# Designed miniproteins, single chains, continued (3), part 89

Each design is a single chain, and the fold is of that chain. pLDDT is the mean over its residues in the fold that is shown.

## One batch from the design tools (miniprotein)

Design m11280
Fold by ESMFold2-Fast:
Structure m11280 (fold): chain A 87 residues (1-87)
Amino acid sequence: MEGEELAEKLERQAEIAESLETPVGREVAELLRRAAESARRGDIGTAEVAAAVLSSVLGLDSILEASAEQIREAIKKLEEKEKKKKE
């Protein structure tokens, strides 16, 4: 099995992140797309680690199982915190 189901989930979450049109949203989308490419080439472990790291960074239990609203809210909160810490 080529990991296509994992790649499909990662790409769906990437589209949600990208739809926010924010710097953090775009960066999260790119990382999710790279994880999806890893899954498609059979590197499931790398894709799972990337998803786990993103889940932790966004404060989600699992980015793969998160709703579109949870992803959008998490990215918005992360963007606000990053700007406040680096200003």
Scores: mean pLDDT 80

Design m11281
Fold by ESMFold2-Fast:
Order: C-alpha cells, then sequence, then structure tokens
Structure m11281 (fold): chain A 89 residues (1-89)
C-alpha cells in the first residue's frame, strides 16, 4: 500500500540521518540495519517495491549531501549501490 511505502521511507530517512549524525554507529551495525530494510522491501509487491526504492535513492542523496564523516559517507554509498541493484532486478 502507499501508506506502507511512506512508513518505510520515513523509517529509512530517520535511520540514515542517525547514521550521518552519530559517529558511534559502526559500519557493521549500519549494514545490519540495511539488511533488515532490504529484506523487508523484497517482500513487497513489485509496484510498491519500485516506488519505495526510487524514494530511498532520493533520501540517500539528501542525507549524503549533509554527511561530512567519510566512514558514514562510505556506508551511505554502499547502501545506494544495494538499492540500485535491487531496483535493476
Amino acid sequence: SDAEVERIAADVRATLLAIAEDARVTPEEARGVFDGFLEHIRTLPEAERRRLLERILGIIEEVRARTTDPAAAAVLEEFRARVEALLAE
């Protein structure tokens, strides 16, 4: 549903902002959270999945523009690549 897409997009935005702002979040911890998001997204119907992945790419770009920590930036780029790969399926 569109409500499900908006809910997950909001959760992703909040998580990426927390990663960008809190240097104590390790790359391994961030990858674990991303695994959870991507696993859930894979269970969605194709139309909702595509809309959500496109929304997430926009969120990653927005958060990346505000990220100055190189470790956090690298983790966001890894997440972008994973989202792009899933969208290409």
Scores: mean pLDDT 82

Design m11282
Fold by ESMFold2-Fast:
Structure m11282 (fold): chain A 59 residues (1-59)
Amino acid sequence: MAEELLRRQVELSMRIISLAVKLNLDKSLSEEEREEIRREIDRLAEEEARLAAELAAVL
């Protein structure tokens, strides 16, 4: 039961890291693209926090 939540948490963490790396290292991104990636990172971080709460509530 917790396996799917754990797998999704890992996937979210990896996605956040990937986006953060791209935002930091890709100097060719436009201001609009940078803002979009930043918003996506924030959204994924919120989802990860919710998932962590769900994992704490289940075994």
Scores: mean pLDDT 80

Design m11283
Fold by ESMFold2-Fast:
Structure m11283 (fold): chain A 67 residues (1-67)
Amino acid sequence: GTVPGSAPVTVKQARNAVAGITGKPLEEIKEAIDKAMKELGIKNDDSTLLTPEQVVALIKKVEELLK
């Protein structure tokens, strides 16, 4: 399974992890994810690899944007 914060993961895997953590449908959080990725300087591409730090930052930013 996808393990946030332990190894480099793809953007696609990170989006699925964020959806699982927030408990929201992907469609509702796509905007927040796209905005968070843009603010963090992460390319919005399924094949882009994220560091553990980027995955954690993405999760936190999406949660902040959903408040």
Scores: mean pLDDT 74

Design m11284
Fold by ESMFold2-Fast:
Order: C-alpha cells, then structure tokens, then sequence
Structure m11284 (fold): chain A 88 residues (1-88)
C-alpha cells in the first residue's frame, strides 16, 4: 500500500518550497522512474523549470503531463503560460 512515488513527490515538494531546486528535480525524476505515468511528477518538473526560467523545458513537461491526464484544467493553464513565455 506504500507508494514510493508519492513519498518522492512529497520530498521533492519540500525541497522546492525550501528553494533547493536541484534536490526537487532529483526527487521528481526518481518518482518518474518508479511511475512513468505519474502526471503529477511531470507537472512538478514543469513548475521547477518555469521557476528557473527554462520555459521550453516547462512546455515539454506540461505536455507530457497532459498526455497522461488530459482533464487537468490547471495543467492546461500552466502549458499556455509556459508556451507564451517560451515565445521569442
């Protein structure tokens, strides 16, 4: 009943809130290795990329999250925002 991916997402979120973006990325990447269909992990990687100003990477992660969970309205808004910021 333990979901190791959920625990990794929790630790990644805590690192992100503390400004430790590198540690956050590592936890979210490990979550994806355990559960490659985890839309939340891709969404969180997109949020970290957006925070770091890597808008093209954020777009890629949000698109992947939407492929897994197409009915998340927050993901649709985040994707639109990242796409606008990625425009030259």
Amino acid sequence: MENDAEELLKKGKEAYENGDYLTAIRYFEEAIKIDPNNAEAYKLLGEVALKLGDYETAVSYYRKALEIDPNDPELQEFLKKAEELAKK
Scores: mean pLDDT 82

Design m11285
Fold by ESMFold2-Fast:
Order: C-alpha cells, then sequence, then structure tokens
Structure m11285 (fold): chain A 56 residues (1-56)
C-alpha cells in the first residue's frame, strides 16, 4: 500500500493504544503491540510497550 495508507494505519493504532491506556485495558494494549509488530512499525510498537508497562 501507499505511504499515506501505512501512516493512516499507524495513526489508528496509536489512537487505540491511547484509548487502552485511558481505559486501563491491558488486553487491547497487547493486541495493539502485536498488530504494530506485524506491520513493522517499531515506533508504534514501542508506544504500546510503554502503555503495557504503565498498566502492568
Amino acid sequence: SSAAEQQRIAERLRAAIERARAEGDLTVAKVALHEAQKIGDEETAAEARRVIEELE
């Protein structure tokens, strides 16, 4: 897909990670980490990892 499509997917994952943090949803944060890793988005995966560590 285009670079714009990849960026949109990353933005949606980041939004999901932020919602997981706000709601304390560890399961959603772990799913978002897995999805970010599947698409090779290291920055988004790192954000998901930080949220997982915050939620424990």
Scores: mean pLDDT 81

Design m11286
Fold by ESMFold2-Fast:
Structure m11286 (fold): chain A 65 residues (1-65)
Amino acid sequence: SSIDYQLEDLKEALKQAIPTVSFEELVRVLESYTNKLKDRYPEQAEYIDEKKKQIIAELKALYES
């Protein structure tokens, strides 16, 4: 889906930023992006929030490794 492609692209961009930004800033960027995405696709808000949590967990594991 379009949502899946947009979130995957964002995840890859955030991975590249890991050594240059704090985890808190990374989460802030992701939350801002997903809030705008939920405004555009309100019927998918629960799905977007679930994917956001999965991305946060994946990025946290990479950041702390």
Scores: mean pLDDT 83

Design m11287
Fold by ESMFold2-Fast:
Structure m11287 (fold): chain A 101 residues (1-101)
Amino acid sequence: SDADFDALLAWLEEQGLPPEVIEAVRRIRDAKTVEEIEKAYDEALSLMREHGVLTPELAGALSALAAEQIRRVRPDLPLDEITEWQSRRLDAVAAELAAQA
C-alpha cells in the first residue's frame, strides 16, 4: 500500500541511509513494466549491499514492494507467479546473508 511505502521511506530516512538507497527504493514504485521493476529491485539490493545495510527485513520489504508493483502493472498475472517471483528472491538473499554470518 502507499501507506506502507511511505512508512518504509520514512523509516529509511530516520536510519540515516544514503539518499541513493532511498531513491532506488522509490524507483521500484515508479516502475511501469516487470523488467523495470526487476531492474529497480536489483539496483536497490546492490546499493544496500554496498552500504552494508542489507537485512532480511529490508529484503522482505523490498520484495513485497516489487511484488505489489508487479500486481499493479500486470493484474493479469496469477498470484502464484508473483508469489514465486518474491519467494525466489527472498531465498537468494537469505542464502547470501547466511553465508556472511
Scores: mean pLDDT 81

Design m11288
Fold by ESMFold2-Fast:
Structure m11288 (fold): chain A 83 residues (1-83)
Amino acid sequence: DPLLEEFEKLLKEAEELLKKLKEAAEKGDVEKAKEIAEKLKEVIEKAKELLDKIELDPATRIARTLRLIGLKIEAELLLKKLE
């Protein structure tokens, strides 16, 4: 499924951005962390839009949606630690 492959690529990109966000947060680079978080939010939103276009069983759809929500929450928690 080409759309599912595109979703998995976006998910990988989001996970890589989260790693960079964690590194920026650990260094106390608030400005860089905010820039990375903005990009991460855009990738997550694009992945969510793509999921809505893919015909999936309800359990698989829920699991993938929860994974995206988890990435967003972790990013927000990392930004909160910088305050």
Scores: mean pLDDT 83

Design m11289
Fold by ESMFold2-Fast:
Structure m11289 (fold): chain A 65 residues (1-65)
Amino acid sequence: SEEGEAFAEALRSAAEELTGERKELLLKAAEYAEQGNFELAAKLVEEALKHNPESAKAAVEALSK
């Protein structure tokens, strides 16, 4: 669906700012979102966010600069 593709694109863009396990989790979430499996995509996003306070800080700093 267009919504799944848009969500996957957003997740891939976010993953470009990350490294390691968190990047891999967001890329897997994007794959599931494209397949229409939003439940698994959301679970992987939540897992990435649990290990991603530094990435959230980096994203805020990037938006500020």
Scores: mean pLDDT 71

Design m11290
Fold by ESMFold2-Fast:
Structure m11290 (fold): chain A 97 residues (1-97)
Amino acid sequence: LSPEMERDIDLAMIRMAAAVGDAETAIKLAEEMAPTASPEELREMAEALAVAGERQATAGDLEAAIRAYERAAELARRAGDEERARELEERARELRE
């Protein structure tokens, strides 16, 4: 596989894990990919982790939701999206209350 195809597969795997509420797997895969990710890829990963956070919060797993939102905020900030990072940090803060 080309590096581009491998990255597309990694992003798809992160989205799939997030979609089924597997926040731990989504976070782990995103952390492995993040050091070499483009700003576009960082934004896509941040949104996938935000989905994972939302699903975990709905399921009542607040600690998993908080972790997913905090990691999503970090990725958004690294992508240069400070406004999105703040929104995600605010969501995590609300769940801690």
Scores: mean pLDDT 85

Design m11291
Fold by ESMFold2-Fast:
Structure m11291 (fold): chain A 75 residues (1-75)
Amino acid sequence: SELEKIIEEMKKILEELKELAKKSKDEVVKHDLEVVAELLEKAIKLLPNLSVEEAKELLEAAKEELEKMKEMFEK
């Protein structure tokens, strides 16, 4: 199922955010990562009730957010 693949990819993004939060030495950055991870976890639980198109939009938004967080971590 396309939706099942989207859910799997979202779960991978969630795990990466959790790992970044654990590795963060900055308390503010850690808190922000934990908040984003919590919001993503809630979104994943709603995914089975969404259309494939809505799920794809959420996946792209989550990918963009993870990329931004990684860039903030490198600089």
Scores: mean pLDDT 80

Design m11292
Fold by ESMFold2-Fast:
Structure m11292 (fold): chain A 78 residues (1-78)
Amino acid sequence: SSLTDEIISRARKQGAEVIEAAKADAELARQVATVLPTLEQDAQQLATLNSELGSVLAATAAELRAIADAVAAAEAAA
């Protein structure tokens, strides 16, 4: 339905905004790392209700994981 498409589109936009914010703010990226396991679990659960929406959340979590890992690696090298 068009409503489902709108919800999925909004979720993608919000996910992209959070990813961009985490890229710009190392402290936010570190804080996000603490909630990543919950976000990844929520993505799996959401996929059972709507596979596309679950995939959007999983992709957002994966990008945030990569950012958090990059920040942790940079801090370990400093």
Scores: mean pLDDT 80

Design m11293
Fold by ESMFold2-Fast:
Order: C-alpha cells, then structure tokens, then sequence
Structure m11293 (fold): chain A 89 residues (1-89)
C-alpha cells in the first residue's frame, strides 16, 4: 500500500539522519534531510525527492567526494525517492 511505502521511507530517512549525525555530516545536510522527512510524511514526493537529493549531495561533499560525485549522489537519492513515489501511487 502507499501508506506502507511512505512509512518505510520515512523510517529509512530518519535512520539515515541518525547515521549522518554519527558520521559528523554538516548541519546544512541534516536540515535538508529533516525537510525530506517532513515532505515524505506529508506525502509530498516531489519535495521529498528534492530535499533528499540536496542532503545526499551535501553529505557527499562533507565526506570529501568531488563536486561531480556529490551531484551524482544527489541525483541517485532523488531517483530512489521518485521510484518509491511511483510504487506508492
């Protein structure tokens, strides 16, 4: 069900935020993750994908990846959220 997919995504994003805190990821990236969680809880898949993508890009930069690799990580995260949205629809 769409509600089950949403609940699992929200849980996964919350776990990702806790892991990011443990890794010392920037507050900016954590704020974008929080926005992604709130958007996912509201069923706003487009905003959830945008915020999750931004968070992944910032986190990759924090971990020392190149700008190109960080952008790819953000696009990948965005795609995963949009795929979850398609399955929830």
Amino acid sequence: SGAEVRAKLVEALRKAKEAAKELGISEEALEELEKAIRAAEAGDWESAAEYAGKAAELAAKDLGFSEEEAKAAGEHARGLILKAAEQAA
Scores: mean pLDDT 85

Design m11294
Fold by ESMFold2-Fast:
Structure m11294 (fold): chain A 66 residues (1-66)
Amino acid sequence: AKELIEKAEELAKKGEEAYSQGDFVTAAELYLEAARLYKQAGDMDKAEEWRQKSADALELAAKQKA
């Protein structure tokens, strides 16, 4: 459980870095992977939080498409 949470935190942090650089597609994928790991660890609140963050990032990515 602890190793899954630590991996999820690292992926979420990398996603936040991608988001801050405007790479919303990469941010969304990293957030989804973090959410998946939180779900496997049994942290459903964090899993839903990061899934929502991913959906928000995908919305921003869609707005960047010509």
Scores: mean pLDDT 83

Design m11295
Fold by ESMFold2-Fast:
Order: C-alpha cells, then structure tokens, then sequence
Structure m11295 (fold): chain A 91 residues (1-91)
C-alpha cells in the first residue's frame, strides 16, 4: 500500500541518515575506509529513490512532509560526505 511504502521509505531514510552521520564523523577523524564511504553514499541514494517513489503515491500530507524533510537531510549529509571524500582524494 501507499502508506506501507511511505513508512518503509521513512525507515530507510532514518537509517541512511545515521549511516551518513557515522561516515562523516569517521571521515573527519581520517578513519573512514573508501568502502565504508561508498556504502553510506549508495545507501543514501537508495533511500532518496524510495522516498521519491513514495512521494508520488502518498496522499497523507503529514507523511509527505516527513518524507520531504528527511530526504533533504539525507541529501545534505550525502553532499557533505562526498565533499569530505573528494578532499581526501584530491591531489
């Protein structure tokens, strides 16, 4: 159902947010492996994709707002992690 898809998307966004936060902290300490960083980025992409699909079919305005807010947070964290990783690998 549309509600089940929205609830699954929220769960995936929350998990991606935590994974990205952990990866960012590890990156700041110089302890993030390339595999861990790429894994966090890919999870973020997947969660955003699922959220966009849920937003197309969800009629609940409160769920839409939560999906949009968490999606923006995950997009921001993903961008921050990418910038940190780029800085590490720029010559």
Amino acid sequence: SAKELAEEALKELEQAKEDLKEAIELAKKGELSLEEGIGAILRGIGAIFLAEEALKVTEDEELKKKLEELKKEVEKLRKELLELMKKKYDK
Scores: mean pLDDT 85

Design m11296
Fold by ESMFold2-Fast:
Structure m11296 (fold): chain A 107 residues (1-107)
Amino acid sequence: GVSAEQRKKAEELNKEGIKLFSEGKYEEAIEKFKEAIEIDPDYAEAWFNLGLVLFELGKYEEALEYFKKAIELDPDYALAWLGLGRVLKELGKEEEAKKYFEKAEKL
């Protein structure tokens, strides 16, 4: 576990990354999310947000690994399960995608 001050800094970096992502500044967003996880490696939301940016860039295999990391840290993270399903659907793995969508819906 990190200190409350370190977690707060990671949360501030994550919020800045989200703003940059919303502005289409994908590389700048990635750097902010990476800074957040460097401070707090257990910050599931920052790992999830890295996955989202990689998904938007079409880097599906990298997105899959970051979404998996988010659910390893927080198995109840419904959005990360949805992210896994979306990646698998893009990769043509419809049956696996359905499984993860169902998992997300039950959370």
Scores: mean pLDDT 90

Design m11297
Fold by ESMFold2-Fast:
Structure m11297 (fold): chain A 81 residues (1-81)
Amino acid sequence: MIPPDMERAEELFEAALEAGEKAIEAARKGDISKAAAYLAAAGVLVSAAELEASEDEEFIERARRALEEIRKEVEEVIEKV
């Protein structure tokens, strides 16, 4: 098994959080297609971070939780528009 690259995992997770923030901002502006694109990018980045983290269950759970919260916020913002 490839050893975990936690520095790379954290970089990818930070990129995912940035994409998630852009998704929420796009949703607030009513740009649903842009919000969906950034949310998809955040999901891909979280998956990449999980691969780099290998079997670090604490990191994987944290990353998945953050993505779920971002998705929920985007959905709640879209329902208000």
Scores: mean pLDDT 81

Design m11298
Fold by ESMFold2-Fast:
Structure m11298 (fold): chain A 57 residues (1-57)
Amino acid sequence: MQKERDELIIEIVKDKIEEFGENINKDSVKESIEEALKEGKISKETAEEIYKLLEEN
């Protein structure tokens, strides 16, 4: 991804995972990412990367 926005979104998700750990609301994060994907705010590849991050925790 070449877009700074996509990189920033990934970093925000990583920060939330680090802050909340096993208490992170994965469903809420997935809903936000799905909505952003529908609105064209992020790429499908970025959404997949975020889903992987959530799955790893």
Scores: mean pLDDT 73

Design m11299
Fold by ESMFold2-Fast:
Structure m11299 (fold): chain A 80 residues (1-80)
Amino acid sequence: AEELRKKGLEAMKSGNYKEAADYFEQAADEYEKQGRYVEASGWYYLAANAYLKAGDEEKAEIYRQKADELTRKAVEASGG
């Protein structure tokens, strides 16, 4: 997870937005599997932003919606 996040940030810095999105998505999936919905949501937002910069508006919207869903789930888990 840590290594994927680092690679994603390095790809963003290099302008490799699609590669960055792929790494952020993988990091988000790892956090989601651990039940870390707040962290997973944050990384899905970064993946959505990277897809948008890569010109993939459809994937950007998909991951933004997933991030929003996980944010809601985290709030519900914390007592509403």
Scores: mean pLDDT 80

Design m11300
Fold by ESMFold2-Fast:
Structure m11300 (fold): chain A 94 residues (1-94)
Amino acid sequence: SALDQARELLEEFYERMKEAIEKNDKEEAERLIKEFVERYNSLDLSPEVAEVVEGFLVGALSVYGRIDTLSVEELIKRLDQIYEIAMKKLDELE
């Protein structure tokens, strides 16, 4: 389903981005953002699901944009919050 595809996309990105941040791997973080956008554009999501995924992407881009200015702990905390909000919104659409 579109919901299951969105959940999988968010979960895979979240886990890999968290690891990239912990390793201070900025090249991997950038690659993951590009891969996320490519995968999102390939999915035929309903408007409601697409809105949640786009909100998550905006949040993820904000975290990536601060990768050199915030601590690893603060970056992960913000990523955790963005992920929790997006997953909760997807659950409300089920």
Scores: mean pLDDT 88

Design m11301
Fold by ESMFold2-Fast:
Structure m11301 (fold): chain A 70 residues (1-70)
Amino acid sequence: GAEKEKLKQELLRLIGEILRIIGDIIDLERQLAATTDPAAQAAIQAQIAALRARRDALLARMDEISKQLE
């Protein structure tokens, strides 16, 4: 009962966080496309890479929770 509800709540929280990260990546990719300064391009690329790594970690946690809910 209670444990399954906690896992469902964590799953919903992770989904929300992943959607925010995807939005941030899209916004940064738009900024990158509009940017001509190499230093600014490098900074944006680093931010995108960090967000992608965080997204992948959260997706892995979602997979773990999904298996526990089976």
Scores: mean pLDDT 89

Design m11302
Fold by ESMFold2-Fast:
Structure m11302 (fold): chain A 58 residues (1-58)
Amino acid sequence: SKEVIIRVAARELDKSEEEVREILEKVRRGEISYEEAGKKLGVSESQVKSLLDALEEA
């Protein structure tokens, strides 16, 4: 489920679930780029894309 994906990502990235969710929602709305989201989360642009793809399938 989407909630499980967010919890796992938050734990692995040492971030709150709220922070991860807000950053990914901003990318989905076009408010920030994949690159900027990656910098905020401490991951690569491709990892942000993979995480969003996983959420869309859940």
Scores: mean pLDDT 82

Design m11303
Fold by ESMFold2-Fast:
Structure m11303 (fold): chain A 63 residues (1-63)
Amino acid sequence: SEELKQLELLLEAAKIAAETYRMMAEEAEKAGDLERAKIYRKYAEEFEKQAQELEKKIEELKK
């Protein structure tokens, strides 16, 4: 279904965003920018939570 396809795309986007922000946080920490690293880690956590909610919605739609 189109709805399932859109949710799967949103899920993959959220996973990519989470991974990207985790990498950016690590680079910021390595550069000594601890405040930027905290911000990127927070974004990564938010996208990880979004991914979990999307996974639940996808499973509910599959029945």
Scores: mean pLDDT 88

Design m11304
Fold by ESMFold2-Fast:
Structure m11304 (fold): chain A 74 residues (1-74)
Amino acid sequence: TEEAIRLLEEAIRKAKEGKYKEALKLASKAASLMPIPAPIAAGLVLRVVAYILEGDAEGAIEEIEEMLRLAREA
């Protein structure tokens, strides 16, 4: 859980810097470490990908922040 939180905090930092590929890699790794079922973890990552593909940088950041909230509550 602590490692997932650290990775998601770094992912948010990278996303705010416009480094979306790095942010996605970090968020994907964090999702794999979260104590949630694999299909749910995959769904969270796919939402981040969807926002990035749509050009919605703010939506992508908000989704990673939601992942961070879930990781902190686990």
Scores: mean pLDDT 79

Design m11305
Fold by ESMFold2-Fast:
Structure m11305 (fold): chain A 62 residues (1-62)
Amino acid sequence: TVKDYLVSKTKYSQAYIDSFDTDGNGTLDGNELVAFVKAFQRDHNLEVDGIAGPKTLEAMKY
């Protein structure tokens, strides 16, 4: 799942990633994914734009 992918590619815990699933549908989508990306960008000193672009993917080793 998207959550499993993010747990495997980041240092964040499953519980932390689950905290972004505000509608409880079992995945991160739309605004939830944007909120997570912004948090990740802030933690990694990247531009906080909410877009999983090349800089954000590079920080995940992509």
Scores: mean pLDDT 71

Design m11306
Fold by ESMFold2-Fast:
Structure m11306 (fold): chain A 65 residues (1-65)
Amino acid sequence: MEEAVEELQREMAREGFDISRAEAEAIVEHAGIKTPEEAREFVRKVVESKRAGLEASREIAEERR
């Protein structure tokens, strides 16, 4: 668990998301992450989802296409 928390925090930081250790612990517990590999997979999915959300928000901002 501790290694998964550290890996999640590190991967998030590499993607430009600076989260606290307490936030990383809460995410790991909430998502049921137990290994550093699962933490990496989780971060990739979150990053992809966030990028998709940002793209959708930009398209909404372009209501006058």
Scores: mean pLDDT 71

Design m11307
Fold by ESMFold2-Fast:
Structure m11307 (fold): chain A 78 residues (1-78)
Amino acid sequence: AKEELAKDPNNAEAWYKLGLEYYGKKKYEEAIEYFEKALELANDELKIKALRGLALSYYELDKYEKADEYEEKALKLE
């Protein structure tokens, strides 16, 4: 994650993995920042994963309206 980003800051998968790491640590605000970075750089497959990471992170922060918005965006890409 962080080591991969030091080598290539445009690595969308590395940003996504960092988002998952911070989500697992219950650091949801930081996870959102990393998932947003992944979404900006991602191909179509990784965009769905990043959008779901955003939805789950917003859900954990009790921001249900944003969580629903990102889940709907992920579903539209499937």
Scores: mean pLDDT 81

Design m11308
Fold by ESMFold2-Fast:
Structure m11308 (fold): chain A 99 residues (1-99)
Amino acid sequence: MTLEELIKEYREKDKEVAKLLLEAETLLGIMRILVGLGLPVPDSLVDQIIEIADKLAELGKPEIAVKVLEEAAEEARRAGNEEAAERLLAKAEEIRAKA
């Protein structure tokens, strides 16, 4: 299931989850544009994605939080930002271990 499909599903079930998913999709979209332009992914964007994932996990959606973090890590790796990818994947493993 894509992030867009999850947003549509949760818009009817849980508006807070849907809001966080929309914010995540927006940040991932910005990351993809930056990667496509050969620009670095800023630490502030990585920090915002981690914050959204933490909030999703707190709302009982750790599987969705992990998905957001893994998609962000893939984009960070495409940008050549291994440090950002490692931070995102470490957070995904932390959330997965607690679930």
Scores: mean pLDDT 84

Design m11309
Fold by ESMFold2-Fast:
Structure m11309 (fold): chain A 95 residues (1-95)
Amino acid sequence: AKEEIEKLIEEAEKKLKEGNVEEAYKLLKEAIELLKKNRDNLSDEDALELLEKIYELAKKLAEKDPKTQPLLEEASNLLATTYSAESIRRIAEEI
């Protein structure tokens, strides 16, 4: 699951660097959907790492095409909820 999502992120980054915003958007959307589908098979740490990469690419994508802003919003929301889960786990370990 993690490796498959990483490959989609890497391909999306490549397409974005090539100026292919449409394909980059499609690949990032597939990465988010695959992450959501396989969330139970990912640690919060792995999910956070993947979402951070997705968020950075979605941000760059939105800068090139504002129509892709909804994808950035979805990535931001998933990152925030995953970060909150990781933060709660870390705080619990410190108690």
Scores: mean pLDDT 76

Design m11311
Fold by ESMFold2-Fast:
Formats: structure tokens, sequence, C-alpha cells
Structure m11311 (fold): chain A 90 residues (1-90)
């Protein structure tokens, strides 16, 4: 099922976004932090695009949760990308 494949790929990208937000938060180097934040934002965008093809409303709720997590972790680059994607999905 294409729907199962989209959900699985979306979930993997969502996990990658979360992992990269953690990597950014614990990074001792500003450049490493920036790269991790960019990776978190990119994976979040890709995850939400895939999940929105299955259930747009669920993807919007997940985007809101990711945005809150990014803001709480000070992942400014990721937060901006997620916020833009949320605006696109709404």
Amino acid sequence: SMERELRREGALKYSAAMINMVAAAISEDEEERRLAEEAAGENAEESLDLLAKVDREEAIELARELLEIAKRNGAEIAAKRIEEKLKELE
C-alpha cells in the first residue's frame, strides 16, 4: 500500500528531525549545531509533506508538536522551517 509506505517514510523522517534537534541541543560547536538544526528542519519538512499526503489534519497537528519541541530546544533554524511548512499545510 502506498499509504503505508508514505507513513513509514514520513515516520523515519520525523525521527530524523527529532534526532537532529537533540544533536543540535548537545552540540559544543556552533557550526555543528547549525548543520544539525538545518538537517532537523529539512527532515521535518520532508516528513510533514509525506504525512500530509495521507492525512493533512494529522500532519498539521504533528507540525505544531514539532514546532513546540524546536522552540523549547532553541532550534531556531528548524523552528522557522517547520513554521513555514505549517503555514503551507494550513
Scores: mean pLDDT 88

Design m11312
Fold by ESMFold2-Fast:
Structure m11312 (fold): chain A 99 residues (1-99)
Amino acid sequence: SEERQRRLRDAVRKLVAASIYGAAALFHAKTDPEAAKRDLENAFDLLLSIVETEEDREKLRKIYEQALKAIDAGNIEEVEKLVKEMFKLGLEAVDRLAA
């Protein structure tokens, strides 16, 4: 119980930090693609540390790779969609810890 509560608090803190990096990536995606990619990598690394299964890690990696391609293509709408999908995986992991 106490260990699970600590893990939940740590996961929530990481999810919040990742959300700040995700927002920064979206802010930079139109004007500074290299900064957007650095911000997205920071969000990705934090989200990887939250997800527990290899299946979810592989899904997250695929979405992240697609988001990098969308940044390079200047497709901001696709970047927003993919960042949301990455965060959905993180939210689902936190929700499982809270259950």
Scores: mean pLDDT 89

Design m11313
Fold by ESMFold2-Fast:
Structure m11313 (fold): chain A 65 residues (1-65)
Amino acid sequence: MDGEEAGRAGAAAGAAAGGAGASSVTWDYQLNKGDSEEVAEGARRGGLAGGEEEGARATQDAALK
């Protein structure tokens, strides 16, 4: 429960600097689509690529408003 604000800041910084990086991660995910066919591996990679973007977006939207 500690580092809650630091966690949000990290996600926002990851979205700003990783906004381009998130695109790169998604690109690499598509390159490994054959490897991501595995449910466990695909779920983890998909969660990192999509889930992280969702969290960062929420923090960024809150910061703007």
Scores: mean pLDDT 47

Design m11314
Fold by ESMFold2-Fast:
Structure m11314 (fold): chain A 117 residues (1-117)
Amino acid sequence: EKEKEINEHVKRAREHLDRAISLLEQALKLADENKDKVSPEAIRHLSEAYNDALLAKKYLDEGNLEEAAQWVRRALEHARQAGELAKDNPELKKLVEEASRHLEEALRHVQRAIDLK
């Protein structure tokens, strides 16, 4: 059934978003502990990725898949920028790259749910 397949993709998107949010929180904490070694621009992109991921989750929970997809794309862009700026901090880069992979999977699942409507 089409509805069951949509619901499964929404569930998978939520699982990946929750993991990305957790990883971005860890990245922000690590960046705060290393403020002297992490650029202010990297911290800004991390904060924007985290807030955009929270907005994506809100819209996903409201059933607004198109808005959820837009905010996941914004979160992913900011996470990728943070990863590039964190090149000199391998631990931070690893957290951000893992978060980016989960955001990519969340986006794939949201997009599949949209395409099935």
Scores: mean pLDDT 90

